Designed miniproteins, single chains, continued (5). Designs and how they scored, part 60

Each design is a single chain, and the fold is of that chain. pLDDT is the mean over its residues in the fold that is shown.

## One batch from the design tools (miniprotein)

Design m18076
Fold by ESMFold2-Fast:
Structure m18076 (fold): chain A 100 residues (1-100)
Amino acid sequence: MEELDELAKEAFEAIDNKDYEKVREIVQRLIELAKEHRDDREVLGRIFTILFDILTKAVLRGDEELARYILDELEKFIEENPDVPEGIRKAVERARAELA
């Protein structure tokens, strides 16, 4: 999906510019797309790869508040969607442990 590549690029640029409002908007759009495509494992996996890349960049930059916001949104999605692939659940559990 061309939109996913554009959202990923825009999110990374927004983190570099400390435009956290923009990052939150992009994260919410990615979560919305994940809900729309929850039955498409390939698209869902790609969306979560982008979300984890955004989370990792926030952590590496020391943006703890942003990193926590992203992690909370990922945990909420998993709680609301119990049928998500186990690999995605395990990745969120790992990210949570690293931020605790």
Scores: mean pLDDT 83

Design m18077
Fold by ESMFold2-Fast:
Structure m18077 (fold): chain A 100 residues (1-100)
Amino acid sequence: SMKEKVKELIRELLRKAGVSDESIERAIKNFDKSVKEGDPEKSIQKALDNMNKGNIKEGLENVVPNMAAGLYLEGAPLSAIKSTLIGVIRTRGINVPEEE
């Protein structure tokens, strides 16, 4: 399903960003909660509000899944979700390749 593809994308990008497996699973739970709430604007706003909070990696547990959930609920294609999440991670100073 599209939801499972977005979850795998979150896991892939956070691993590339050096986030721990434990933190990645917390991010996936945050994604599931935001999707269940069904409010794309609220999910995106949560991501933006958390952009500057916590240390770099801990902040990604809230920013990445909430941004992904909002875009998924808006019906964004996987490629657009991927590009946006890479941009968010890079904005926090973490180099993630956009290739493949």
Scores: mean pLDDT 81

Design m18078
Fold by ESMFold2-Fast:
Structure m18078 (fold): chain A 60 residues (1-60)
Amino acid sequence: AVDYNDPKFASAQRLIEFGNWAAEGLDYNAALTFYQEALAIANQATSKESAEYLKGRITE
C-alpha cells in the first residue's frame, strides 16, 4: 500500500511539485534537477507502491 505517512514520500511529492512549477516557468534545468532528486528519494521510500506512485507522477 502507498504509505502517505512516510517522510520520504512527502519529500518526494514536494520535489515533484517544485519540478512542475519550474517547468511551467520554462526553467527546464531546475525542473530536471527537482525530478531527479524526487526519483532518488522515491527509491528510498519504505513501500514499493509509494515509490511506483511517485515515479508515475514524475513521468506524467
Scores: mean pLDDT 70

Design m18079
Fold by ESMFold2-Fast:
Structure m18079 (fold): chain A 72 residues (1-72)
Amino acid sequence: SLAEELRELHEGLVKAAAAYLVGKKVGAPQEVLDKLEKDLEEVKKLFGLSDEEIERLFEEAKPLAEEFLKKL
């Protein structure tokens, strides 16, 4: 269903945001960070997401990023 597809898309976006947050904290190469940031900006533009919606996405991603960092 469309609802299931949208849920999977949202989960993917949260994971992408978490990857960006982890990358910034561990000092990933600037090329990798720039690509992730560009990919997120393209998704924001494609789906018409507001700055508040992007902020909520990153808030949802923070626990996932912290869980990953604890396993390093």
Scores: mean pLDDT 78

Design m18080
Fold by ESMFold2-Fast:
Structure m18080 (fold): chain A 83 residues (1-83)
Amino acid sequence: MSEGEKLLLEAEILASLAAMQVEIAKLSSNPDPNLLRRAIELAQRAIELAKQAIKLDPSLKEKAEGVIKYAQEVIREAQELLE
């Protein structure tokens, strides 16, 4: 696995963990703000790692952009639940 591929895999894992935190928060009638803020932090880290993967291996751009878009949607949903 290349260094770029490793960073992209780490980004995918963090984005998935962020999505899980949002889903867990949705199980409550009053979503836990700390769980939602943690989800935002994980998703932001996923975006950072995906961008680094593109810099190291431009051939990963398409896949990394998919991860960035997914992580951005997780952030958006978490922010909506914080309202």
Scores: mean pLDDT 88

Design m18081
Fold by ESMFold2-Fast:
Structure m18081 (fold): chain A 109 residues (1-109)
Amino acid sequence: SNPFLSEKAILLANKAVYYAKKGDFEKAERYLEQAIELAKQSGDLLALGRAYHGKGEFYRIKGDLEKAIEWYEKAIELYKQEYDRTGSPEAKRLLEEAEKNLEEVKKEL
């Protein structure tokens, strides 16, 4: 994996969620598209998982709970793959966060 691309992808995903919380959905969407593209180029499953997690948060903030569920589930799959392969404490923490977010959204449906 390319650590420069993965770090930039994570930063852009975080910026996307920040702008979504401010109601700037156009900026949020642009940053998410860039984050996902860079994460895919990086080959880093954790970075891609974080970009998908950010997209889940974006849809949750917009009130599109069904799409939020879809993207949280995609993030969970990537975090599980990374945790199963590496035993990474960061992957476990992110997995638990995404599973909690998924359960919260399911209760809001």
Scores: mean pLDDT 91

Design m18082
Fold by ESMFold2-Fast:
Structure m18082 (fold): chain A 82 residues (1-82)
Amino acid sequence: KLEEELKKQIEEIRAGKGGVNIDLIARALEAKLYDSVLELAEAYIEKGKETGSKSLVELGELLRELVRNRASGEEAKERLEA
């Protein structure tokens, strides 16, 4: 369900609907839905550029960085276990 909610959020953002759902983003990051969060980050950056919203572009860039940091940490754990 969380992944479906995130996918719907991405589609709504791209369609020019919906807003920022910080709680959903936080839960998605905890659930390690990195690909979906990266897709959402791209949608925010794209929409921010279209609407001239610097805050939305910055949010997208921040999400991309957060996912990279979390994915790198998880990759390090996998390498340690291998």
Scores: mean pLDDT 74

Design m18083
Fold by ESMFold2-Fast:
Structure m18083 (fold): chain A 119 residues (1-119)
Amino acid sequence: LAEAVKELADAINKFIVATSEKEQEEALKELRKATERLLEALKESDEEERIEVAKKLAKGIVEEAKWLAENKEKPEYAKAIERFKKALEQLLEILKPHEDLEPVKILIEGLEEALKILE
């Protein structure tokens, strides 16, 4: 689970900073792959641990969205916000079919809150 969380965080960061079309395609592939691995890791984890991890991830994503929103006036952050929104939308697409799992539902709620903050 911890490794899957780290891989997802790394994939989100790579997706945000990707500039060329090739970089964006590769980052998207890694982001989707990391999200699917997180989903499997959540299914294999202890019930209490997976809920705590999902809550921490959701909070982290929301905090990142708030920080980016506070810095949206800077051109560099405007691009990062657009890329972050796209990353969150990709995560939602993969996770929503599995919202029957409590940790996934927690993550979806955090992702939707983050997207609302970035509106």
Scores: mean pLDDT 82

Design m18084
Fold by ESMFold2-Fast:
Structure m18084 (fold): chain A 90 residues (1-90)
Amino acid sequence: SFKEEMEKLGEELIEEMLKEGKISEEEAKALREKDGEKIMETFKKMLEEGAEEEVINKYLKILAYYDMATAGEAMFLMVQKEREKRKELE
């Protein structure tokens, strides 16, 4: 019941991001199938392309609804990329 409600909230955000053109149908499929490798590739692309904070936060929220472990990996990658970027500016 609760898990089904969480996945429904995740699906609503996926549909919103698709309508806004923030993710592709293939990227949405990876989220729905909980394909961690493809999810992380999409997240890396978003960070490298300089996606807006609102888009990144919405994607992380989808991950939290579907798979907290993958959400944790995404957060860790975000922290690593931010640290690397700061070192290049020193």
Scores: mean pLDDT 77

Design m18085
Fold by ESMFold2-Fast:
Structure m18085 (fold): chain A 91 residues (1-91)
Amino acid sequence: SLIESLREALRAVDDLIAALEAGDDAGVAKSTKRLTEAIDRLYEVDPALARKLTSKLVSAQLLYNAGDRDGAIDQLRDMRDEIRRALAAAE
């Protein structure tokens, strides 16, 4: 369902933000994979939102790889807000 896919994506984003804030590089890798899988499932129910979230995740990954953890976290917070808005609208 859309709601379940959105909740899964929200949990994955929260875990990725927490790993980045903790400086846990192994946790970042694990959470990034889980978030990518959650977004892939969103393509089946809301492809427009999934494309938008993919763009934000790619931006966050590029910033993280460049050493800009704060910039990566900001992109993920924007992604989290987008998912929360979609959840509110899905009722």
Scores: mean pLDDT 87

Design m18086
Fold by ESMFold2-Fast:
Structure m18086 (fold): chain A 88 residues (1-88)
Amino acid sequence: SDELIELLARFLEELGMSPEEARELAEGIVNGDPEALARTARFLKSKGLSEEDILELFIAIENYLRGKISLEEFEKVLEEALEKIKEA
């Protein structure tokens, strides 16, 4: 969804990614592109997220896309990831 793409792109931009690259990766993630997922995982690991936290984020993305969690619940997962990176 457009809302998920915008949230993911903003999250990646807050971590230092360019707006163009952030949007490209966000679109790839939402479409299940394995290369976009791999690139995003490497970037997040470089910013201090653990493998477990990255997996939790990807599971939250899938759960949102399947209608299992709300957009507000997904936003909380992103906020928790940002706080973990700030503490690293």
Scores: mean pLDDT 85

Design m18087
Fold by ESMFold2-Fast:
Structure m18087 (fold): chain A 68 residues (1-68)
Amino acid sequence: MLTEEQEEEVLEAFALIVAGIERSVTKADPVLERVETADGPVYRVHVPASGEVWVVDKETGIRREPAP
């Protein structure tokens, strides 16, 4: 079982991987945002070139944020 600290490190690692892939594909720098929530940290990876946002959290893993 992962500790809370280890879970946060895993989430950060996945967010950095997503950001790295998007940067490699789009050749633009994505914006990495960390949001503290009651359920722990959530990382949002904003992709300016496409307008997409990827969300990394412990409940769902990696998902695309739905358009508003």
Scores: mean pLDDT 72

Design m18088
Fold by ESMFold2-Fast:
Structure m18088 (fold): chain A 68 residues (1-68)
Amino acid sequence: MDPEKMVENIKKEAKGKKKATKDQIVRALLESGLSPELASRITVQLEILYGEKSTLKEIEAVLKRTFA
């Protein structure tokens, strides 16, 4: 699975903002073909680490770790 494509989908959902919300991240991950369970686990992890909003770099780091 390609973390770069997932980040691009999250960037589109965030509408060019520096940070994406939990809801925007979940929607973008679902659009990327992730299961609802996996999308939820990734967004919960980001919320624990960074709160309600995460930067694209923070999201990319978690995705690369998850799919490594």
Scores: mean pLDDT 80

Design m18089
Fold by ESMFold2-Fast:
Structure m18089 (fold): chain A 90 residues (1-90)
Amino acid sequence: MSDQEILQKTAVLYTAANLIYIAAQFSKEHESEEAAEKEREEAIAALREIKEELERLLKEAEKAGASKEVLDEIREAIEEVEAKLKELEE
């Protein structure tokens, strides 16, 4: 897998995570408590799956000998998704 392909996959997963997080925050501000709670639970599940996919991608990238810059991008994406998960789980 090329560095460019890894970066593209990382960007797609990170963008998906951000959109899910924004949707959960929007629901919290504009929806009923019941609707907001459902969106939050769905967002937590989706973000956990994205985190697992990013962690899998990191392991594959390391095995492929990806550059430090590419590995750092994946690690930063994992850290941001984990921070969003922690916020929603609180």
Scores: mean pLDDT 85

Design m18090
Fold by ESMFold2-Fast:
Structure m18090 (fold): chain A 96 residues (1-96)
Amino acid sequence: SLEAAIAGLRAAAEAARARFEELARQLKDLGDTEHAERAVEAVRRALEDPAAVAAHTREAMQQLDKASDAELARQAKEEVGRLGLYVLAAGMLEER
């Protein structure tokens, strides 16, 4: 059903957020506190303002690009990308 599809996308976005927040925590533990916290805030804004999800996820990825651990940043950016796609898809289905 449409309702089940929307619920599934929202659950997937929450799972991506949880994985992202764990990676952001690891970046903070390595000293990338400012960039990790700005990325977390941008992801929070993407969830609160789905109409601007592309702008907020882009901001999060730009903050992650400044992190010292390139591999953790790459993994975090992948989760931000997944989250953005799930939020966008759920919003598009809800506006039908």
Scores: mean pLDDT 88

Design m18091
Fold by ESMFold2-Fast:
Structure m18091 (fold): chain A 78 residues (1-78)
Amino acid sequence: VSPAARIAQAVAKALLDAGVDPTTASEIAREVYDRVKAAGNTPEGVRAAVREALEKHGLSQYAPRAIEAADKALADYA
């Protein structure tokens, strides 16, 4: 599994665990995947991708939780 896919999966899980509906969580995860795949998987790029995807959907309140999940997924990828 690519780093982008792992990061997107972690973000989706964090949002679902926070009570975000599955459709919205899936759309955000897809956008994070596309952004990370296009820009690369640097810590700064990943955090920006997560913030921008959440902001677009009006869910910026979940950014700290989603960024934590994304950072952990990036670190755990190897």
Scores: mean pLDDT 83

Design m18092
Fold by ESMFold2-Fast:
Structure m18092 (fold): chain A 110 residues (1-110)
Amino acid sequence: TEEEIRRLERETAVKLTSAMINLISAIQQSSPDKAKQVLSLVQQAIKKLQESTQASQQGDYVSSGRKDIEAARLIKKAASLLDHPDAKSAIESAEEAEEIARKIIELGEK
């Protein structure tokens, strides 16, 4: 149902936001070069989330979910550059977001 898709979209947004907050915490103790790489990947993830929102507003839930997965993968790539507990939490939140986004894609294909 559309109500179910909307609920999953909210859950995905919460998980991706949590992951990004954890990355921002982790970079406080990183080298400047690693911080720049992480921030570049986070900016790319934000662009994918904007594209996801635009697709969702057009009723294209498949594209929306795919863009959320792309954002989550960029966040996991950023987190992998950091040796910090908050980076591990960011990976976990991003993986949960990917799982929810896959459900959005499945429902959008119906």
Scores: mean pLDDT 88

Design m18093
Fold by ESMFold2-Fast:
Structure m18093 (fold): chain A 56 residues (1-56)
Amino acid sequence: SDNLKQNIENMEKILSKIKDENIKKKLEEIIAEVRKKGIITEEQAKEIVSLIIEEE
């Protein structure tokens, strides 16, 4: 879906800006899982938001 593609692109842009290696690794794992399943779960969306807040 258009929303899924947009979300993946946004996550990749965020990933490229993250300097913390632990946060980067966790986000990479989420992106890989999303690509594998073709869907973002509610739990994954919450985890992404949590990681972005932690990077702040």
Scores: mean pLDDT 75

Design m18094
Fold by ESMFold2-Fast:
Structure m18094 (fold): chain A 60 residues (1-60)
Amino acid sequence: SVLDELEARVDQVEANKDSLSVEELAQRMVEIDNAAVDAGVPEEERSRLIARLERVIEEK
C-alpha cells in the first residue's frame, strides 16, 4: 500500500540518519509529508510518520 511505501521511506531515513545533515533530514521530511498528502494518507497516520522524522532530527 502507499502507507507501507511511506513507512519504508521513513525506515530508510532512520537507517541513514548518521549520513544525513539536519537540512537533508528536514528536506526528506517535507518530501514524505507532501507524498502522504498527495496520496490521501489519513492525518493521524501522516502525523505519526512525521513525528518519527522529527525524532530523528531531535537526536542529531
Scores: mean pLDDT 85

Design m18095
Fold by ESMFold2-Fast:
Structure m18095 (fold): chain A 86 residues (1-86)
Amino acid sequence: TELERERRRRELLEQARKALDEGIELAKKYLEQGDDQKALDALAQGISKASQYLQKALELLSPEEARRLRDEFVRDVNRRVSEALK
């Protein structure tokens, strides 16, 4: 149903945001410890997991809706990563 599709999309987007949040927070902890390599690895893993969930969410949308959601998510990732690495 439409409601099931919307719920699935929201769940996937929440999982994507959670994966990114966890990667960023773990990266910040490693940066505070001076472990740059672990910080980069944590961030890369978080982004990778978030991208996988996002791609699944995009499959539930029209091409136009998918492009907007992807663009918004990319902006959020860029903003949050930049802020975390200051």
Scores: mean pLDDT 83

Design m18096
Fold by ESMFold2-Fast:
Structure m18096 (fold): chain A 59 residues (1-59)
Amino acid sequence: MEEEEKKKRIELLKNRIKNTSNYFVKQALEEQIRRIEKGLTDEEFDAEMKKRADEVLKK
């Protein structure tokens, strides 16, 4: 997998967190970092959100 690019992406998100004063936005960005760390890309994260919502609705 592309560990180097994932690390760069995470660093960019951390920088965004530093520039953000909204607590909820920081939490969302931190969750996105964790998703990327699990091996998800930005596109896959969007699909994961849909999958999770669909799974909750089915249950």
Scores: mean pLDDT 69

Design m18097
Fold by ESMFold2-Fast:
Structure m18097 (fold): chain A 69 residues (1-69)
Amino acid sequence: VEEVARKIYEAAKEGNLKEAFKIAYDALQKGYDPEKIYEEIVKLAKEDNDLEAGERALMALLFAKTVLS
């Protein structure tokens, strides 16, 4: 979970929203818990003090969840 959340966050921080979505989508297809990914992204955004990157990462996660649900 931590590695997946970090990769989504890093891609979002770089502005690579397509990659952030792809990582989130693949993780959810593999059975990762979206709530656990959410919690870890929020933690990373707070520690990094980059709420914009956090918001972008969470939007990618939400889109992936919506497409799969």
Scores: mean pLDDT 82

Design m18098
Fold by ESMFold2-Fast:
Structure m18098 (fold): chain A 94 residues (1-94)
Amino acid sequence: KDAVLAELSKGKKADEASFVKEFMKLPKGEQIALVDKMISGTQVLIDTNPDKKAGLEEVLQEYKDAKVLLEANNPEAAAKKIFAAYKKKVTILQ
């Protein structure tokens, strides 16, 4: 989990292949817990950044779609969707 968060902490310089590799090492419960934290964190960002609401709601929906992929036992597709949504979030906020 810490290696996944360390990759994301690089922001715009975060690497998809490195993120997917580290995410796929997590047990399913930790993958779901990470997505739930990203969903909750994005909701806080929507509430505190009303000028960016439309873009952040799109990011929120992509994290929710990624959770559906995890529940369907497709963690690689979920990881790629999470990473794309995260990069979109970084672009919206900065």
Scores: mean pLDDT 85

Design m18099
Fold by ESMFold2-Fast:
Structure m18099 (fold): chain A 84 residues (1-84)
Amino acid sequence: MSLEEQVKELEKKVEELKQKLNEAIKNKDIDTLKEISEELQKIDAEAQKLYEKSKDKKVRKRLVMIQAEIGIQLIRITVELKAS
C-alpha cells in the first residue's frame, strides 16, 4: 500500500470515529467515549510512525493535520468525561 493510501485510511478512520464520538456525546455514553479515546490514541501513534518514515512534505503535512484533529477530539472527550 502506498504512503498516500495509508494516510487516506487514517483520515477516513478519524472521520468515522468523529461521527461515533458525536453520537456518544449525544447519548452520554461514557464507555464508548473511553473506547474512542483509546482508538484515537492508537491512530495518533500510527500517524507519528508514518511521519517519521516519510520524506514527502505533503504527506507529512496531512499526518500533522490528522494528529491535530485527534488532539481536538481528545480534548472534547476529556471535557465530557470531567463534566459527568
Scores: mean pLDDT 87

Design m18100
Fold by ESMFold2-Fast:
Structure m18100 (fold): chain A 96 residues (1-96)
Amino acid sequence: SMEQVFQEIEDDFTALVEGSLREAEEAVDRGDIRRFASLSITAIFGGDSLRRQGRHDEAAAVYARLSDLEARAHALTGDPSLAAAAERLRAKAAAL
């Protein structure tokens, strides 16, 4: 059915976003902040796309997880831009 096709597309997109978050966490765990920065942009795009689709609970979960990873990256580097990103993403999650 068309409903089943749309569900499969939604599930595939969710899997892609979850994969990006996993790779971002692995990058932070390795101290690879450049790789993390690139992956965080992709994951933010994924979260924003979920929000625009009305998938607010899923978008909030993406923003919350990214906020935690940005805070961990800040703790490793002392970079104030990462702390600012963590607070912004936490606020985005809380607004949904």
Scores: mean pLDDT 84

Design m18101
Fold by ESMFold2-Fast:
Structure m18101 (fold): chain A 91 residues (1-91)
Amino acid sequence: MEAEEARRKGTELAKKGIEKAGKEGITKAIGGAIRGIGDGIEAGLKGKEEGIKAGKEGAKEGEKGLEEGNSSKAAYGGGHGAGGGGTAEAL
């Protein structure tokens, strides 16, 4: 269940990052999440283990972004976690 956990955690972090961005930062945060999802999917398409690794690293990056108050970093890391974990789960 590592892939599923990474997907769930990444999705939650991306959502929190976007919510924390506020009105003027929201476009950048959404762009970050989309870019992170794409990067995570690309990693997962290389193999299930690569997707799980991307999922875990993305979730850690998203948590760091929230701790640092960096909404775009939180959204990107969350997206990376969701994309990597989700792709690995599908494999």
Scores: mean pLDDT 83

Design m18102
Fold by ESMFold2-Fast:
Structure m18102 (fold): chain A 90 residues (1-90)
Amino acid sequence: GSPETVAVAAEAALMEVSKLRKTSKNPELVEEAIRTLRKLADAAKAGDWEAVKEELERLRKIAEELKKKGDTESAEKLLEAVERIEEEAE
């Protein structure tokens, strides 16, 4: 993976997660995920892999909270985005 491919994956995830604003019952968690994805994209563009890793861990925690609140579809979409970004970081 490269900074450019990781940033592109994070921005693609941002577009998909932004759609959850219309369907999720947990708008605060969706907005936190959106902010985290923006920070991840910026960190990737800067080549700050430690920050990328920290933001990926934050996204996983947000997905777990969504699942605990019964928003399993939003949690699943967020985890799929995390996995795609991690594959690009290899």
Scores: mean pLDDT 84

Design m18103
Fold by ESMFold2-Fast:
Structure m18103 (fold): chain A 59 residues (1-59)
Amino acid sequence: AMLSKEELEKKKQKLEQEISDLKEKLVVTDSPENRAELRRKEIELGIVDIQLAVNKVTA
């Protein structure tokens, strides 16, 4: 089931913070694991943005 607009916005804010933190860690420690985690979170953020766009049309 789709998350509510409020839940999606909170998830987006959390993901943006986590991405920012990971980018800072990559400056200090560039590892394949950290890079893969950043990419996964960026993909998840993209999905949340699509879900927010759909929610705005339907709600």
Scores: mean pLDDT 78

Design m18104
Fold by ESMFold2-Fast:
Structure m18104 (fold): chain A 74 residues (1-74)
Amino acid sequence: SVALQYGDLTDMEEIEEVIRKMIEEWVKRNGRTPMMEEIKRLLLEAIEAIRAGDLERALAYLERARALADEMLA
């Protein structure tokens, strides 16, 4: 469906914006720790993979970022 394709595109743009805002907020709250910088890098790589249409690569980056975030909160 054409309508479904447009919805998916809008959701991808919204997800990218939310991720960028979350990264900025995390950096402001937690400062410049090496772990925060690595999480930010992985999230930006995931955004680029999404833009390239490589969902498998995007999921791999997101999974790694989540694992590091869990380690930081442990």
Scores: mean pLDDT 68

Design m18105
Fold by ESMFold2-Fast:
Structure m18105 (fold): chain A 67 residues (1-67)
Amino acid sequence: EEEAKKKKIEELKTQAEKLNKEAEKYKEEALREGKNGSEEKTQELIEKAVEALNEAKELEARAKALE
């Protein structure tokens, strides 16, 4: 019982961490594109970063609810 709960918490935290890393990557790519690329492409990357952050927050909230 405790192991099943702990495993779910770890899976949710791992998924949230991956999404946070993806958001950081999109943010860095947006900064690079803003200097050397299209403003439209920069905006798309920012939107993807925000989406990933929102998903990470949802997963973190779910993990905390299980703690």
Scores: mean pLDDT 80

Design m18106
Fold by ESMFold2-Fast:
Structure m18106 (fold): chain A 67 residues (1-67)
Amino acid sequence: SARDRIIAELQRRYGLSRAQAEAAVRLLEEMIANPERAAELIARLQTEFGMSEEEIQRFATLLHITG
């Protein structure tokens, strides 16, 4: 699934544990479900997980188009 691929990439590229990667994916999913909260959730992904806004957008797009 797209989620499993993103979890694996987050672990490899950012050195996150599986639990941390799963938490990051949940924030991405919430951002898609509630665009009104996108700015807050992007800031959390940046500060907690070290992701750039560009990377966050790519992962969100991948999750959205795969369902």
Scores: mean pLDDT 82

Design m18107
Fold by ESMFold2-Fast:
Structure m18107 (fold): chain A 94 residues (1-94)
Amino acid sequence: LKEIADLLLEIARLAEELIRKPSPETARKLEETAKKTLELGKKEKSELAIETARYTLEVLGKLRVPNVDPEELKKALREAARKARETAKKLLEE
């Protein structure tokens, strides 16, 4: 579970970086990290990790849709980061 928590914290960090410094490289790293989190979450049967990873991938999918409001994307990325941090906290000892 600690490995999943570390991946979730990386999702949060990359999502926040995308908000401040939008770049295709950061978006790709976030997508790769979310996919790894999803696969590991499936193996460990962590529903919270699976949900957070899927949400992050859904938000990244919206980046490829024309005419999406940039402010809505920023809010969605912020929510993805928040969910990832909260899920990591629940998996780690508080």
Scores: mean pLDDT 82

Design m18108
Fold by ESMFold2-Fast:
Structure m18108 (fold): chain A 70 residues (1-70)
Amino acid sequence: LEAAIREAEEQARRYKEEAERLRRLSDQDPRYVPQSVAESIRYIGYQAQAMLYRQRLRRQQEQLLQQLLS
């Protein structure tokens, strides 16, 4: 899960950078707006994926702590 979180966060970072690059291009040429939006959606998707993996990791850690304390 930790490796999956790092991978999802890295993908989110890449799509965020690409979305920002395309956004700057869209300031000059509106034809780039759809591509900028698409990359922003991918960024949000990977950010959500990382959050879901972090939630799963937290649940596993809570279960382990409860087993150790019981």
Scores: mean pLDDT 80

Design m18109
Fold by ESMFold2-Fast:
Structure m18109 (fold): chain A 59 residues (1-59)
Amino acid sequence: MTVEEYLELKKKNEKDIFDGKELFPPVKHPKSGKWLSTEAYARYLKEYPDDESLEKLEK
């Protein structure tokens, strides 16, 4: 999916997570820190491989 589709899916998924949907393993977006599906996250990394954002994950 494109970044547009991914962002739309991410926002919907974020709200649906608390609706009791199973997201296993649940993944947090490295920049926003919000929950999203593993598929959506993996797809996003393929479209936009930002090593910088991944390396900036401190803590």
Scores: mean pLDDT 51

Design m18110
Fold by ESMFold2-Fast:
Structure m18110 (fold): chain A 67 residues (1-67)
Amino acid sequence: SASTEAELRGLARQLAQAIADGNDDAAELLLHRMTELKRREYGEEAALVSKTQMEVSITRFKFELLE
């Protein structure tokens, strides 16, 4: 839904900020919250795919920040 999409966009911005700040605990909580929202709205398989994609993106972003 539009509301869920807006909430996910808000959480994605917060996740990017937490990673930029080096706040791994906040990043983990935000990733979990996004995964649970996707599970409720789109189902288990979509949530797992999204979680894997987000974890890969986080790893890439962290690698870029280390330079």
Scores: mean pLDDT 78

